# Designed miniproteins, single chains, continued (2): the designs that were tried, part 55

Each design is a single chain, and the fold is of that chain. pLDDT is the mean over its residues in the fold that is shown.

## One batch from the design tools (miniprotein)

Design m5884
Fold by ESMFold2-Fast:
Structure m5884 (fold): chain A 80 residues (1-80)
Amino acid sequence: SLAEEVFRLHFVEGLSLEEIAKRLGISVGTVRRLLNEYLEKYGIKTLSDKEATLELLDVIGKRDPSISKEEVEEMKKAFL
């Protein structure tokens, strides 16, 4: 999904919300909405809690078989 791709671009590639908006041809507001919707699907309400984000990445890796364990570890490195 587009929300999953936005999440991956931000946490794996380390792109800013503005760069993701440019790359995908959508607004920054849409990028932020998609990220928040993806986080909320896993019970997280904000991006500000580092511990909650790391727990979210583990949950995503367990529930989405298209995301490898190695990708989850790379995403976590963005928050270390």
Scores: mean pLDDT 70

Design m5885
Fold by ESMFold2-Fast:
Structure m5885 (fold): chain A 61 residues (1-61)
Amino acid sequence: MGTITREELKKMGLSDGFIAMLDANGDGTIDEAELKAIKDALKTPGVYLPESIIKDLKKFE
């Protein structure tokens, strides 16, 4: 529906630093648009993320 909580992302094994990057507005929720932007960035050959983070992002397909 458009937002994901920090607690849900922590349950998925994402780091606090990564969650903070997604929570750019600092309100404790992450928009699906932020996740989409990260997924789109992963299509760029120069962007390398840990395999665990890539797998977690795939859950939001």
Scores: mean pLDDT 64

Design m5886
Fold by ESMFold2-Fast:
Structure m5886 (fold): chain A 82 residues (1-82)
Amino acid sequence: MDQVRRNRQRRMGYFGDQLIRIGNITNDSFLVGVGNALRQSDGTLGSISDQLSSIFNVPSVSYQSTLDMLTQGGDILQSHAS
């Protein structure tokens, strides 16, 4: 479990860094916010949800909203990276 968490955190950190980079280039605060949440999280959806709540200054972000944001960010990243 601990090694799986570290590997997921590294992958999510890289994904987050790419989203921040693209967001800064395109001036898209949504991509920067999602990327920061991924980089600050431990790679779990709960941790990502907590970071999204903090970054977007909302009381909580639901599991579904977290997945929707990740899907949207992933679609944008794929359009730039593919």
Scores: mean pLDDT 65

Design m5887
Fold by ESMFold2-Fast:
Structure m5887 (fold): chain A 96 residues (1-96)
Amino acid sequence: SELLIKELRDAIELLERAIEYLKEGNYFKANLYLIMASGTLTVAKRLASPEEQKKLDEVEELINEASKYMFTDPEKAIKLLEEAKKKLEELLKKVE
C-alpha cells in the first residue's frame, strides 16, 4: 500500500525531529512532534493489515512510555524513541 508507506515515512521523520528537539532540551517542540507522530500512526493503523497493526501498536506503546520519561529521564526517552523509529523502519522495509 503506497498510502501506508507514505504514513510510515512521515512517522519516521516526525520521530527523528522529536528526538532532535529532545536532545536540544526543547521539550515543547519534542512533545508537539510526538503528538503529530501519534496522529500519523493512527492513520497508518487504518491502512494496515492485522500483523502490521500489531507492530504499530508496539511503536505507539514505546512513544507513550517515552512521553512519561521526557522530563525525568530524557536519555531513556530518547532510547525508547530510537527503538520506536527502528521498529517503523523494519515495518517499512517489509511493506515496500
Scores: mean pLDDT 89

Design m5888
Fold by ESMFold2-Fast:
Structure m5888 (fold): chain A 73 residues (1-73)
Amino acid sequence: APTVTVTGEGLDAEGNVLGTYTETVPWTQAKAAIDRLKAKAKADGATAVRVTVQMTGPSGEKLTVEEFTESLD
């Protein structure tokens, strides 16, 4: 199964990074990984999370397939 790396950055109300969370999972588990990163960011006091999802291309390159910011309030 294709594998993705999910990186979440917890942001405060001013846009400062409070913490960074990373998981590498099968793509079918990407949503569960995102949900876990959001929970960790919220526990750390973040008001938003910036999520980047990357996969590995045929030559071993990292390809960003999705990037978004979501409010936790």
Scores: mean pLDDT 82

Design m5889
Fold by ESMFold2-Fast:
Structure m5889 (fold): chain A 72 residues (1-72)
Amino acid sequence: MTFDEALEVVKNFEFPGANKYAKGAAKYALYHILVGKRTLSVEDILKETNNKISEKEAKEAIKKAKEVAAKL
């Protein structure tokens, strides 16, 4: 997947029921899976969000990102 294709997928990403930080965390995790082919840790997500979400929300964000990536 190209950089531009990955950005378009992330831009159109939907996370119903998530607050803006959890949605941002999921987009961040998704981008790294699509471009870098790597799964971010809970610690990586918490650091990126400046601890604006809980560990549980970070785990849900990673799970959602992996689910979306698996369907591509």
Scores: mean pLDDT 77

Design m5890
Fold by ESMFold2-Fast:
Structure m5890 (fold): chain A 70 residues (1-70)
Amino acid sequence: MSREEARRILEAAHRLQEAGVPLTDEEKAIVRALLEDPEASLEEIAKRVGMSVGTVRRAIERLYARAEAL
């Protein structure tokens, strides 16, 4: 994952929080992992949060979709 992608994920999460929409437990875990290591790969995030890479990717895509729907 690039620093730019990490920034976009964090911005999407911030927009949901500003709108009063709670993050899911999956989204919270991913955001926490990115705040601890913004340069972490998807594989490193998946290992850290105890999910598969596919689950992390789907959670990120859902996060983006939810932020776009605001």
Scores: mean pLDDT 82

Design m5891
Fold by ESMFold2-Fast:
Structure m5891 (fold): chain A 78 residues (1-78)
Amino acid sequence: PPSKEQIDKEVDLAMSRMYVSVVSQATGVSTSDYEGLLEAATAELEAQVKAGKLSQEQADRQIELLKQAIKRVQEDEE
């Protein structure tokens, strides 16, 4: 059977791909335009912070998660 580490890597990669795809669909930005995806996601989260729906800390954490997801997808595409 595959190791737990290998399973965890596969799950993380699948989740990262799904997250990038969802953000792409929500923003209309291509899945290959990582800079555009980060910019669009940042604008959406800033709008939510201004509306009082998110704290700045929560918005910053979501951007960090998106950056990590993009990095994992880029490393797999190497």
Scores: mean pLDDT 78

Design m5892
Fold by ESMFold2-Fast:
Structure m5892 (fold): chain A 68 residues (1-68)
Amino acid sequence: AEEARRRLLEMLESPDPSVRKAAILVLLTRGDEELRARAIEVARATRLPDVKPSKEAVQEIVALVRQL
């Protein structure tokens, strides 16, 4: 649904680098074409954060992707 897509885009732009990294990594493998393209753009533009991805964020992102 559109709310799930909006939340995924918000997580890609999160000020928390561990949340942003989780969104990039999950959407590169599990996102649709548009979300994968956006994750690639964010990774290239922001330089992938040197932090561990948030496990809680990974779980939320996977659940949101299932709602698409």
Scores: mean pLDDT 80

Design m5893
Fold by ESMFold2-Fast:
Structure m5893 (fold): chain A 99 residues (1-99)
Amino acid sequence: VSRLRAILKAAEKVLKGENVKDGIATGEESAADDFSTPGTIRVDVKIVGKDENGNPIVAVLDVSLRPEGQPEIPLLTPLTAGKPLLFTVDLIKKRIEEA
């Protein structure tokens, strides 16, 4: 659930225009829920369009894990090297509520 919360935080930042550089926003969350380890999950996202219901579509550009006392571990291929993960903001909120 921590990854979904990090994605939601980043998506809300880009929708508000807060701390956004080149249309990209960063969200951070505790890794403890998803990885059972002290550390931080970091997610970079961009809004890339809207679905047929008008909901913003969020592209996840990068996900990394920084365990406490360890180097950062990339969890996703950069957007330039693979297909981005696409979510709507409503879908992310629903998945967090159902978890």
Scores: mean pLDDT 65

Design m5894
Fold by ESMFold2-Fast:
Structure m5894 (fold): chain A 55 residues (1-55)
Amino acid sequence: SAEIEELARRMIRLLRAAGVPEERIREVVVDHLTKVYGVPRSEAERLVERLLKEL
C-alpha cells in the first residue's frame, strides 16, 4: 500500500540521517514492516531494497 511505502521511505531517511549502516537499516525496516504491519517478509525485503536504491 502507498501508506506502507511512505512509512518505509520515512524510516530509511531518518535512519540514514542518524548514521545507521545500510545493512542495519535493511534489517530494522524489514522487521518493523513484518512484525507491526504484517507485511510478508519477501515483500518487505523487495520494497526496502527498491527504496534503498531510490533514496
Scores: mean pLDDT 87

Design m5895
Fold by ESMFold2-Fast:
Structure m5895 (fold): chain A 80 residues (1-80)
Amino acid sequence: KEELEKQIRDLERTAKRLKESAKRLGSEEALEKIEQALRYVKEARTALEQGNLEAAEEYIKQAQRYIDEAVRILAEKAEA
């Protein structure tokens, strides 16, 4: 429970920081990925509150995937 709460918190923090970078670089594609990640963070929080640990883990994985995609897009944009 505490570990999943920490993962959700860390993902939310990372997504918010990436959103700031995406706005600075003007990457709408990265912003869309970050917004999807934040949506899955919210779903993970709700699942955890309901005691559905399996669903919370799945939503955490989806949020991580979208964060990874955003990081990749921002790295490519920074090279331009």
Scores: mean pLDDT 82

Design m5896
Fold by ESMFold2-Fast:
Structure m5896 (fold): chain A 106 residues (1-106)
Amino acid sequence: GPDQLQEILKLVDQAIKALKQGNIDEAKKLLKQALEQAKKSGLTVLAQAIEYALQLLEQGNVEGAIRTLELVRKGLEALLQGKTREGVLLFIGAVLLAIGELLDLE
């Protein structure tokens, strides 16, 4: 529901801020909490986007993780505004962006 989306948005926003401050370990903790909430809420595409952002951080691609999470943030904001199609498409975009970033490391 909206309360779960607001909590996930807060965790994602805090994670983006932590990454921009160079606090990668704090960002990973926040993203793991956001991932748990997304899974409990049945938001499977959102959960996948967060998992790929965590994988980017494990590979040291902080900028790719930030770009992925900014699309996730926009998607959560769209869902909270009742723009369900826009929100889901932004989560799909975040997944595709993250896959591209992960593949560019080869």
Scores: mean pLDDT 89

Design m5897
Fold by ESMFold2-Fast:
Structure m5897 (fold): chain A 78 residues (1-78)
Amino acid sequence: KVEEAAERIVKLAVEAGVKEEDARKAVEDALKLTPPSASVEQKARAMALAALDVARKTLSEEQVEELRERLRELLEEL
């Protein structure tokens, strides 16, 4: 379930214009920093925030805002 959320977040970031390698690393690093006791929802939120941080370095403000909305929608489904 956490792995499925991670893959969906990486896919959304790549669709927004982030390199897959950069998106995947950010998501993996964020998951590693999350406590083992954290819920799937909490882990997914941490991964989404990490993907947005990477996007802000390489994408326009408009592209980052679009990604933020798509990630918010994903988190509502979890």
Scores: mean pLDDT 83

Design m5898
Fold by ESMFold2-Fast:
Structure m5898 (fold): chain A 98 residues (1-98)
Amino acid sequence: LSPQEQIEMQAALSQDPHSPLRVVALPKGDPMLDPLLAYLASEGYRYVRREVGDKVYVVAGPASVSEAELREELDKFIEHRKIVEESSSLLEAQKKVK
């Protein structure tokens, strides 16, 4: 898959495919990370990245979107994923402790 196809696939997996922002999650040390970032930069996209555990999250958008807005959306995405994981863990713990 091309870097563009990877971004489109991840956008489709995000809840809002109509968002101008694209979020990609890759394992830390993934050889596709550097080519993806180089592609985004060459196409004039703004992007920010954050490492969380064993994953690297990248949000990219058109140059019209500020880096601050990209960071806010990335933070919201990571927080939402954390809440979902936390809720799942709590639900499983509740099932084990009757």
Scores: mean pLDDT 65

Design m5899
Fold by ESMFold2-Fast:
Structure m5899 (fold): chain A 97 residues (1-97)
Amino acid sequence: GSKLNELAQRAFDRLREAYKELLEEIKKNPNISEEEVMARFDARIAELLEQVREEAKKAGLSDDEIETLIGLVRDMADAMRDRLLEEYKKIKEEKNK
């Protein structure tokens, strides 16, 4: 329903913000490790998934709708995680020839 779409959009916006914040940190901090970046992103994903599940329950979504929503958020998070890792490698290679 429309409520599922609203929650998905809010989750996607929060994922984009997490991605942008970490990308800027990678660019500004020459000493940040891959492990630190990925750990920070993974922690934010875990927290977001818990928050999204609770918000969906409070909104009265069915179990099937909640699993659909969580699946959409996980798929986007996985794609962003892969992109963040690729960007990390490129930025660090450019700075440390």
Scores: mean pLDDT 86

Design m5900
Fold by ESMFold2-Fast:
Structure m5900 (fold): chain A 93 residues (1-93)
Amino acid sequence: MALLEELERRYGGEKALELLREMARRVLEEAEAALRALEEMLKAGELSEEEYRLAREWLEALVAAARAILAGADPREQLAALEAKLKEVIAKL
């Protein structure tokens, strides 16, 4: 929510949503690449099973939110879900 509120404050509501959708497209591509890198790190023994699980949960949440936003879901709801997931992941670290 904070990111969308900041964009709305700076650019206005319509432009904020447009920018957020462009950001979602980039985040989707980067998160999918990061998931692939994470699997290779686990296989190489550079990452613990627990570290892999937490990082994967966060990246999968990013992919799901980005896909939902690009499919026309309310970005505010998706950002709120991501904020909750980030707090959950940080609490487990």
Scores: mean pLDDT 76

Design m5901
Fold by ESMFold2-Fast:
Structure m5901 (fold): chain A 60 residues (1-60)
Amino acid sequence: EEAKEAGKRAAEAGGSVTPELGEQIAKDMEESAKKAGVDPELGREAGASNMKAIADGVAG
């Protein structure tokens, strides 16, 4: 859910995806995965996938 909201916000802002923003989202996903008892690497991978989709949406 947070990843979905972050995607919408980024698209609406029309900004560029920065490396620092990507790292922050990846960290957030990793932390959420930990809380849910899921492999942190899976959370990080999901964050990276979402960032790619956001970058594609913003850039074209």
Scores: mean pLDDT 65

Design m5902
Fold by ESMFold2-Fast:
Structure m5902 (fold): chain A 86 residues (1-86)
Amino acid sequence: GVELSPEEEERLEKEYREEDEKVQKLTEELRNTKDKEEQKKLAEEAEKILIEIGKRALELGAITEEQFEEAKKKLKEHKEKFLEEL
C-alpha cells in the first residue's frame, strides 16, 4: 500500500474533491445546455477529468492497470452513448 504523510493525504483529498467538483459542474452544464457541440465538448472534458482521477489512483496503487483500462473503456462507452441520446 501507499503510505502518505498527513500533509500529503490532505493535499491528495483536496485534489480529488476539486476534480469531483469539476465533473459535477460539467455534468450540470451538460444538463442545462441546448447546443450539441457544447455538449460534446463538456462530455469530452468530463471524460478527461475522470481519466486523470483514475490515473492518480493507479499511481497510488489504489487500482490495478487492468481496472484503469476497464474504467477508461466504460467512460468512453458512457460518453458515446450520452452523445447518441442527444
Scores: mean pLDDT 73

Design m5903
Fold by ESMFold2-Fast:
Structure m5903 (fold): chain A 84 residues (1-84)
Amino acid sequence: MPALEIVEILSSSSETVGDLTVHTSLVVVETEDGKRAVAEVTITADSSGKIVDVEVRPLSGDPSAIETLRRASELARAAAEAAR
């Protein structure tokens, strides 16, 4: 897959829901071709700090960056599920 880099974090928040911690961040990502997209990333961790879910919602940006981000999101979810 083309590489994705987080180049800026626009906002970040965390909340606790029962024994889960939900981290929501608004980030700017850049592809290896210099194309950028803005995405909302939600990471859910359990009480031990293990990541149990990752959700990435593209908000705006270059269509190629958005497509790369969606593919990266699918792989991140599959990796988190396989690590259970």
Scores: mean pLDDT 76

Design m5904
Fold by ESMFold2-Fast:
Structure m5904 (fold): chain A 70 residues (1-70)
Amino acid sequence: SDRVQQVKDALYRSRTALIDRQAKEQGLSDDEVKKLLEENKKYSEEHGEKLAQAMDTGKESSRQISEQLS
């Protein structure tokens, strides 16, 4: 279960950093940023578990998570 939590946390952190950078570049409001962060939390909870399971089964899933984190 530690791997699942690590993947969820990594996905959330990476996407949060992108949201923060994009907010500054696009001039998004604090409210818009908070909504994006809430969506990112739900996304990371749902997809992080699936990605962690897939990573245990091979290299193909590593490509998917790398692409999503980029």
Scores: mean pLDDT 75

Design m5905
Fold by ESMFold2-Fast:
Structure m5905 (fold): chain A 81 residues (1-81)
Amino acid sequence: MLSMEELRERYYELQRELARIYEELKKDPAKLAQAEALIAEALARIREIAARGRETGDYLAMLQAVVEELERLVERLREIA
């Protein structure tokens, strides 16, 4: 299990990678449409994770789950890039 600090670093790394992939996908409207659907799905799950984290106060578990969702999103977006 990663520490809180390691998870924060991983979170920001994944955000930067997502932004980079998104800029490439913007060049192809069909790929962009697929990416937007995947992003919307991931954001819905992240919102649910954030709500649970607020309720339980387990911010470490919340951040781990968010990082896992972002890692899955990056992998799926790379497949269509």
Scores: mean pLDDT 82

Design m5906
Fold by ESMFold2-Fast:
Structure m5906 (fold): chain A 63 residues (1-63)
Amino acid sequence: MDVTAIITIRKPLSSQDPQTVAKQTQDLVNQAKNMAQQSRIQILDIRISVTDSYVTVTVLGRA
């Protein structure tokens, strides 16, 4: 697996409600995908991590 680029974005959770968490996570995934597209990074994998206060989306890619 030839991972040569990593994009990580993190956002504080505005609420711990499952619906809010899901919406913010989806919005971050879309933002990360847009960043990868603009940077000519081919997306190989997307990782999502949720803590008590933050949601983090990491795109593993190839530039």
Scores: mean pLDDT 81

Design m5907
Fold by ESMFold2-Fast:
Structure m5907 (fold): chain A 65 residues (1-65)
Amino acid sequence: KKIPSIEELIEKLISLLDIINPKNKAEARHIADQLVKKEAEELNLDEEQIKKIREAVEKHIATLP
């Protein structure tokens, strides 16, 4: 099923990463990849939607210290 708001899904995934509190960027990227893959499988997201979500989450990780 399609997500009505890709932006809302992106925010949810970013919030989950913050809750998990990864110890470094490598761990954050690994966790983010797993979360995106799980959502793509569960919700049958198309390739463009997956790219948008992945890029936004990676952009967030890039801003971490």
Scores: mean pLDDT 76

Design m5908
Fold by ESMFold2-Fast:
Structure m5908 (fold): chain A 89 residues (1-89)
Amino acid sequence: SSRQQIRENALKKFQENQSKLVPLLDEAVEAAKSMDGDKLNETIHKIAELLEVSPFVAAEVALEYLESTDPKKARILEFGLGLIPIRLK
């Protein structure tokens, strides 16, 4: 699907920009762990800007990246995203 192609392209861009994106991803995981909804939204939006995708696609790509690199962090982020809605603003 077109959304799958967007996610695959964003994941490749994430892998090419790990030095900038991994620190933001670690901040998102810590925000999810502490249930800080404002910080979680802020960090997901920063990832979205760097990947040039919507914050919803950025969250999907972040979770997919963590599934392959750190499954424990993936579970923390997934749990936080399940409870804290992603805002557009």
Scores: mean pLDDT 85

Design m5909
Fold by ESMFold2-Fast:
Structure m5909 (fold): chain A 78 residues (1-78)
Amino acid sequence: SALRARVAELLARLAEAARAAVADGDPASPANLELGEVMAELLALMAGLDPAEQEELRRRLLEALRAGGIDAEEPAAP
């Protein structure tokens, strides 16, 4: 489906953007802006999905972040 293809593309881009952001280390850099933009689009897609699909996408998103050098399992709560 178009959604699955888009998610796969965004997850691959997320991993590369995360790697670039980690390598750069500057939160104001273009690499960190791209990371935030890709993350925002993935989260927007998740908001429109059923809980089961959201859970699957969340797992894939965490895998992409780990591939880029970021270990993220728990969202910031407060």
Scores: mean pLDDT 73

Design m5910
Fold by ESMFold2-Fast:
Structure m5910 (fold): chain A 85 residues (1-85)
Amino acid sequence: SRLDQLSGEYYRLRGKVLRKYRSNQEVLKALDEMERLFLDAYSRATDEQQEQLLEVYVESLRRILEGADPREVLEEFRRRVEEIM
């Protein structure tokens, strides 16, 4: 299903970010905050909102891997989570 595909991408991309940026404290700090925001929202979300939250998270991880500023990615992630919830 789409949810299974998104969950797989979430784990794969998160692992890739952690490996690539293992010594980059700004990226790791942004990831920790994104994970906190994601888990909080996900725990109280509807099925439809959970799918949207996973899509936004996966997109944000891809942007970090492409070299986007982790602080800008975190700020946009926070905004989009607020719009979904």
Scores: mean pLDDT 87

Design m5911
Fold by ESMFold2-Fast:
Structure m5911 (fold): chain A 63 residues (1-63)
Amino acid sequence: SKTEEIEKGLEEILEKLKKEEEEKPNENLRELAIRFGKELAELAGKKVLEGKSLEETLSLTVK
């Protein structure tokens, strides 16, 4: 389902964030935050184009 796709995308983003924190504590925090934000925005944008509301997309991403 489309919900599964969003959940998989979110899980990938979280895993990347976790690995970056473990391997590069504080050194690339700014870049990590920017990258995480970009991936969240791309995921949200994809779902908006698929006919999901922005609020619904962000709710699934943030929770």
Scores: mean pLDDT 64

Design m5912
Fold by ESMFold2-Fast:
Structure m5912 (fold): chain A 86 residues (1-86)
Amino acid sequence: MEAEMEAAIAIAKEVSAAVEKEFGVEARVDITPVAEGEVAVRIEIRGNLSEEEARRAAEFARDKALELAAKAGLTVVSLEVRVIRE
């Protein structure tokens, strides 16, 4: 549990930083352990994005989260991505 929480926090920070670097927008990433080796992922991307940029940012964030979770030995049991265009 504790080691999984540390991995979840690290992954959330890395996904958030990667989205900010690539798209210049804020990403709030919540990765919640739900069982041993299992996590739920929720990503909210907020910023002044076109529809195409919003789609690309969502795909990028999803792929990065899945990649990092897999590398950490975590199974993603749910994944929610929201883009809030402002």
Scores: mean pLDDT 83

Design m5913
Fold by ESMFold2-Fast:
Structure m5913 (fold): chain A 88 residues (1-88)
Amino acid sequence: AAAARQAAVDAVRQQTYQQIQTLIANNQMTDANLQRVFRDITVRALTVDGLPMRDVMRAVRDAIQQVLAQSPHPNLQSIADSIDSRLA
Protein backbone atom coordinates (compact mmCIF):
# COMPACT_ATOMS: atom_id res chain seq x y z
CA ALA A 1 0.00 0.00 0.00
CA ALA A 2 1.13 3.58 -0.70
CA ALA A 3 0.78 4.52 2.99
CA ALA A 4 3.02 1.61 4.09
CA ARG A 5 5.63 2.56 1.46
CA GLN A 6 5.62 6.21 2.61
CA ALA A 7 6.03 5.09 6.25
CA ALA A 8 9.03 2.94 5.24
CA VAL A 9 10.57 5.87 3.30
CA ASP A 10 10.07 8.15 6.33
CA ALA A 11 11.71 5.51 8.56
CA VAL A 12 14.77 5.37 6.23
CA ARG A 13 15.11 9.19 6.42
CA GLN A 14 14.76 9.20 10.23
CA GLN A 15 17.21 6.29 10.70
CA THR A 16 19.76 7.95 8.38
CA TYR A 17 19.46 11.28 10.23
CA GLN A 18 19.80 9.62 13.66
CA GLN A 19 22.82 7.52 12.63
CA ILE A 20 24.63 10.55 11.12
CA GLN A 21 23.92 12.55 14.32
CA THR A 22 25.30 9.67 16.42
CA LEU A 23 28.51 9.66 14.33
CA ILE A 24 28.83 13.46 14.79
CA ALA A 25 28.18 13.26 18.56
CA ASN A 26 30.86 10.53 18.96
CA ASN A 27 33.37 12.31 16.64
CA GLN A 28 33.23 9.27 14.31
CA MET A 29 32.04 10.93 11.07
CA THR A 30 34.69 9.35 8.82
CA ASP A 31 34.19 8.36 5.16
CA ALA A 32 34.41 4.68 6.19
CA ASN A 33 31.72 5.03 8.88
CA LEU A 34 29.43 7.03 6.56
CA GLN A 35 29.81 4.43 3.78
CA ARG A 36 29.00 1.60 6.23
CA VAL A 37 25.91 3.41 7.60
CA PHE A 38 24.56 4.25 4.13
CA ARG A 39 25.27 0.72 2.81
CA ASP A 40 23.53 -0.97 5.77
CA ILE A 41 20.47 1.34 5.57
CA THR A 42 20.23 0.94 1.77
CA VAL A 43 20.58 -2.88 1.82
CA ARG A 44 17.89 -3.19 4.52
CA ALA A 45 15.52 -0.78 2.74
CA LEU A 46 15.91 -2.64 -0.58
CA THR A 47 15.82 -6.24 0.77
CA VAL A 48 13.58 -6.06 3.88
CA ASP A 49 11.24 -3.14 3.05
CA GLY A 50 11.26 -3.72 -0.74
CA LEU A 51 11.71 0.00 -1.46
CA PRO A 52 12.82 1.22 -4.92
CA MET A 53 16.41 2.52 -5.07
CA ARG A 54 15.20 6.02 -6.09
CA ASP A 55 13.04 6.34 -2.94
CA VAL A 56 15.90 5.12 -0.71
CA MET A 57 18.38 7.54 -2.35
CA ARG A 58 15.96 10.48 -1.95
CA ALA A 59 15.31 9.62 1.73
CA VAL A 60 19.06 9.39 2.43
CA ARG A 61 19.71 12.66 0.54
CA ASP A 62 16.92 14.45 2.46
CA ALA A 63 18.38 13.25 5.80
CA ILE A 64 21.85 14.53 4.75
CA GLN A 65 20.35 17.91 3.74
CA GLN A 66 18.64 18.15 7.15
CA VAL A 67 22.05 17.65 8.85
CA LEU A 68 23.77 20.14 6.48
CA ALA A 69 21.10 22.78 7.25
CA GLN A 70 22.31 22.69 10.89
CA SER A 71 26.11 22.75 10.24
CA PRO A 72 28.51 22.34 7.28
CA HIS A 73 30.15 18.93 6.76
CA PRO A 74 32.26 18.61 3.55
CA ASN A 75 32.08 14.79 3.49
CA LEU A 76 28.26 14.86 3.71
CA GLN A 77 28.03 17.60 1.05
CA SER A 78 30.10 15.43 -1.35
CA ILE A 79 27.80 12.44 -0.74
CA ALA A 80 24.66 14.59 -1.25
CA ASP A 81 26.09 15.93 -4.54
CA SER A 82 26.86 12.35 -5.68
CA ILE A 83 23.29 11.22 -4.90
CA ASP A 84 21.81 14.25 -6.74
CA SER A 85 23.90 13.36 -9.82
CA ARG A 86 22.55 9.78 -9.77
CA LEU A 87 18.93 10.95 -9.31
CA ALA A 88 19.16 13.34 -12.29
Scores: mean pLDDT 83

Design m5914
Fold by ESMFold2-Fast:
Structure m5914 (fold): chain A 80 residues (1-80)
Amino acid sequence: AAERARELALKYVDAGIKELKTSKNIKAFKNAFENALNVADRLEPAEREAVLQEIFDRIKKEVPEYLPLFEKLVAEREAA
């Protein structure tokens, strides 16, 4: 179900944000973020867009200094 995929993607993002806040571990954040995007990519386009927006909002709220890194990772993935 789309709800399970959304919950799983947000769980990965929340874990990555925790690593950034506690240890500044950018690699762990990137790995968690890629896992979240892999889950979101299995959704229909409208559901994927909604999940990506929720991820964007969480990053903006919790670790706004890393928002440009998030935008770069999404852009690189869409270009590949």
Scores: mean pLDDT 79

Design m5915
Fold by ESMFold2-Fast:
Structure m5915 (fold): chain A 95 residues (1-95)
Amino acid sequence: PTVELVSSSEVLGETINSKTRFEATLLVNGKELHFSGETYGYLEELKFQIKIARELIKAGADVNESIKNATEEEIEQKLEEFREKLKKLEEELKA
């Protein structure tokens, strides 16, 4: 399968309460896949990377060796762990 990174962007916040915004567009076998996320830290970056990897696996794309042997269940489990960590971090920021 053909995979091409068309664009990617990251907008850093400048204050303590600022979010980093991530956006990427991939072309997988001629189909555009759009990914976006925002967070107060590095957890969303990891979630975003896992989301991209998951979509590439679903599309039958050739992915890097570190993730091509990962099952859909393993990727979903890691994504849920990151969601729980992000939720806890959001609660701590409001306390």
Scores: mean pLDDT 52

Design m5916
Fold by ESMFold2-Fast:
Structure m5916 (fold): chain A 80 residues (1-80)
Amino acid sequence: MEELEEQIDRDAVLVAAIVSVVSTGNKELRDGLSKLLFENEDLPPEVILKVTRLVGELDEQGKSPEEILAEAKKLIEEAK
């Protein structure tokens, strides 16, 4: 049987993360997050989920898209 741990599983997590952010209607944050995840697509799904949770939390706190994306980049850099 085919293995469950595939590129498809990572893509599914990434899509779910982007959809969650898009539901806020913030186009700049959505575009920036999708670009950030695309540039770092070799990251494990757990890191992608952590980035998405961080983005959601900071957006709820009223942080700017620029500040949110900067914090997401730091989290990704620490995961390398």
Scores: mean pLDDT 67

Design m5917
Fold by ESMFold2-Fast:
Structure m5917 (fold): chain A 69 residues (1-69)
Amino acid sequence: SMEYSELGKEAVKRLEELAKKYNLSKEELDKYLQEVEDILVRGHLADDLEGARREVEEFLEKVEKELEE
């Protein structure tokens, strides 16, 4: 749906910003992008947009904290 597409675009943008800030390899960025895609696919199949949004936000917060170390 449109809402899942928009959530995905915002998550990709945030991951790309982290990749630039921390000089992530293409392989590391691709791994994070795949995890976001998996979350969104599961959420879409379950018809749980708010659950998917929460899981994406928690994943992105975890990634940022790991990269800060």
Scores: mean pLDDT 84

Design m5918
Fold by ESMFold2-Fast:
Structure m5918 (fold): chain A 57 residues (1-57)
Amino acid sequence: ALPARTPLRRVADVLGVSVSDVAALLGLDQATTSSIDRRQALSLARLAEVPPAALAA
């Protein structure tokens, strides 16, 4: 299961993109956002076509 919060750096590393790319995809302010919630992580997993479990690993 996905954790309640996931650091942007972790998501970026798993997806092979930059932190700024993750922030832009979710419409987030990179300067004020260091982590995303489970809903945002699921949205990114669907967009990137990766299993949601990959973001938790």
Scores: mean pLDDT 73

Design m5919
Fold by ESMFold2-Fast:
Structure m5919 (fold): chain A 88 residues (1-88)
Amino acid sequence: SSLEEARERVTKILDEAISRVSSPEARTLLSETRRNVVSLIEQGKLDEAVDHLRATAEIAARTLPNPRDAEIVVEALNEVRKILEETK
């Protein structure tokens, strides 16, 4: 798939996750991740985007205070990572 298609799919998944999380910490993490990952996709830096998503998912699993938010974030980041791995 094209980088533009990947960007649209990634943005949709992260925006849906942002709407589903309850804590400000989870919302901030997802918003920052969205900004960084979109920038990397636009630059064609898919390997860096995948590495960023893996690192952020580990941080979310360990640091987010709400377990349901941690689950939502990790699932969304893993889905986004799969899309980018398919785009390479």
Scores: mean pLDDT 88

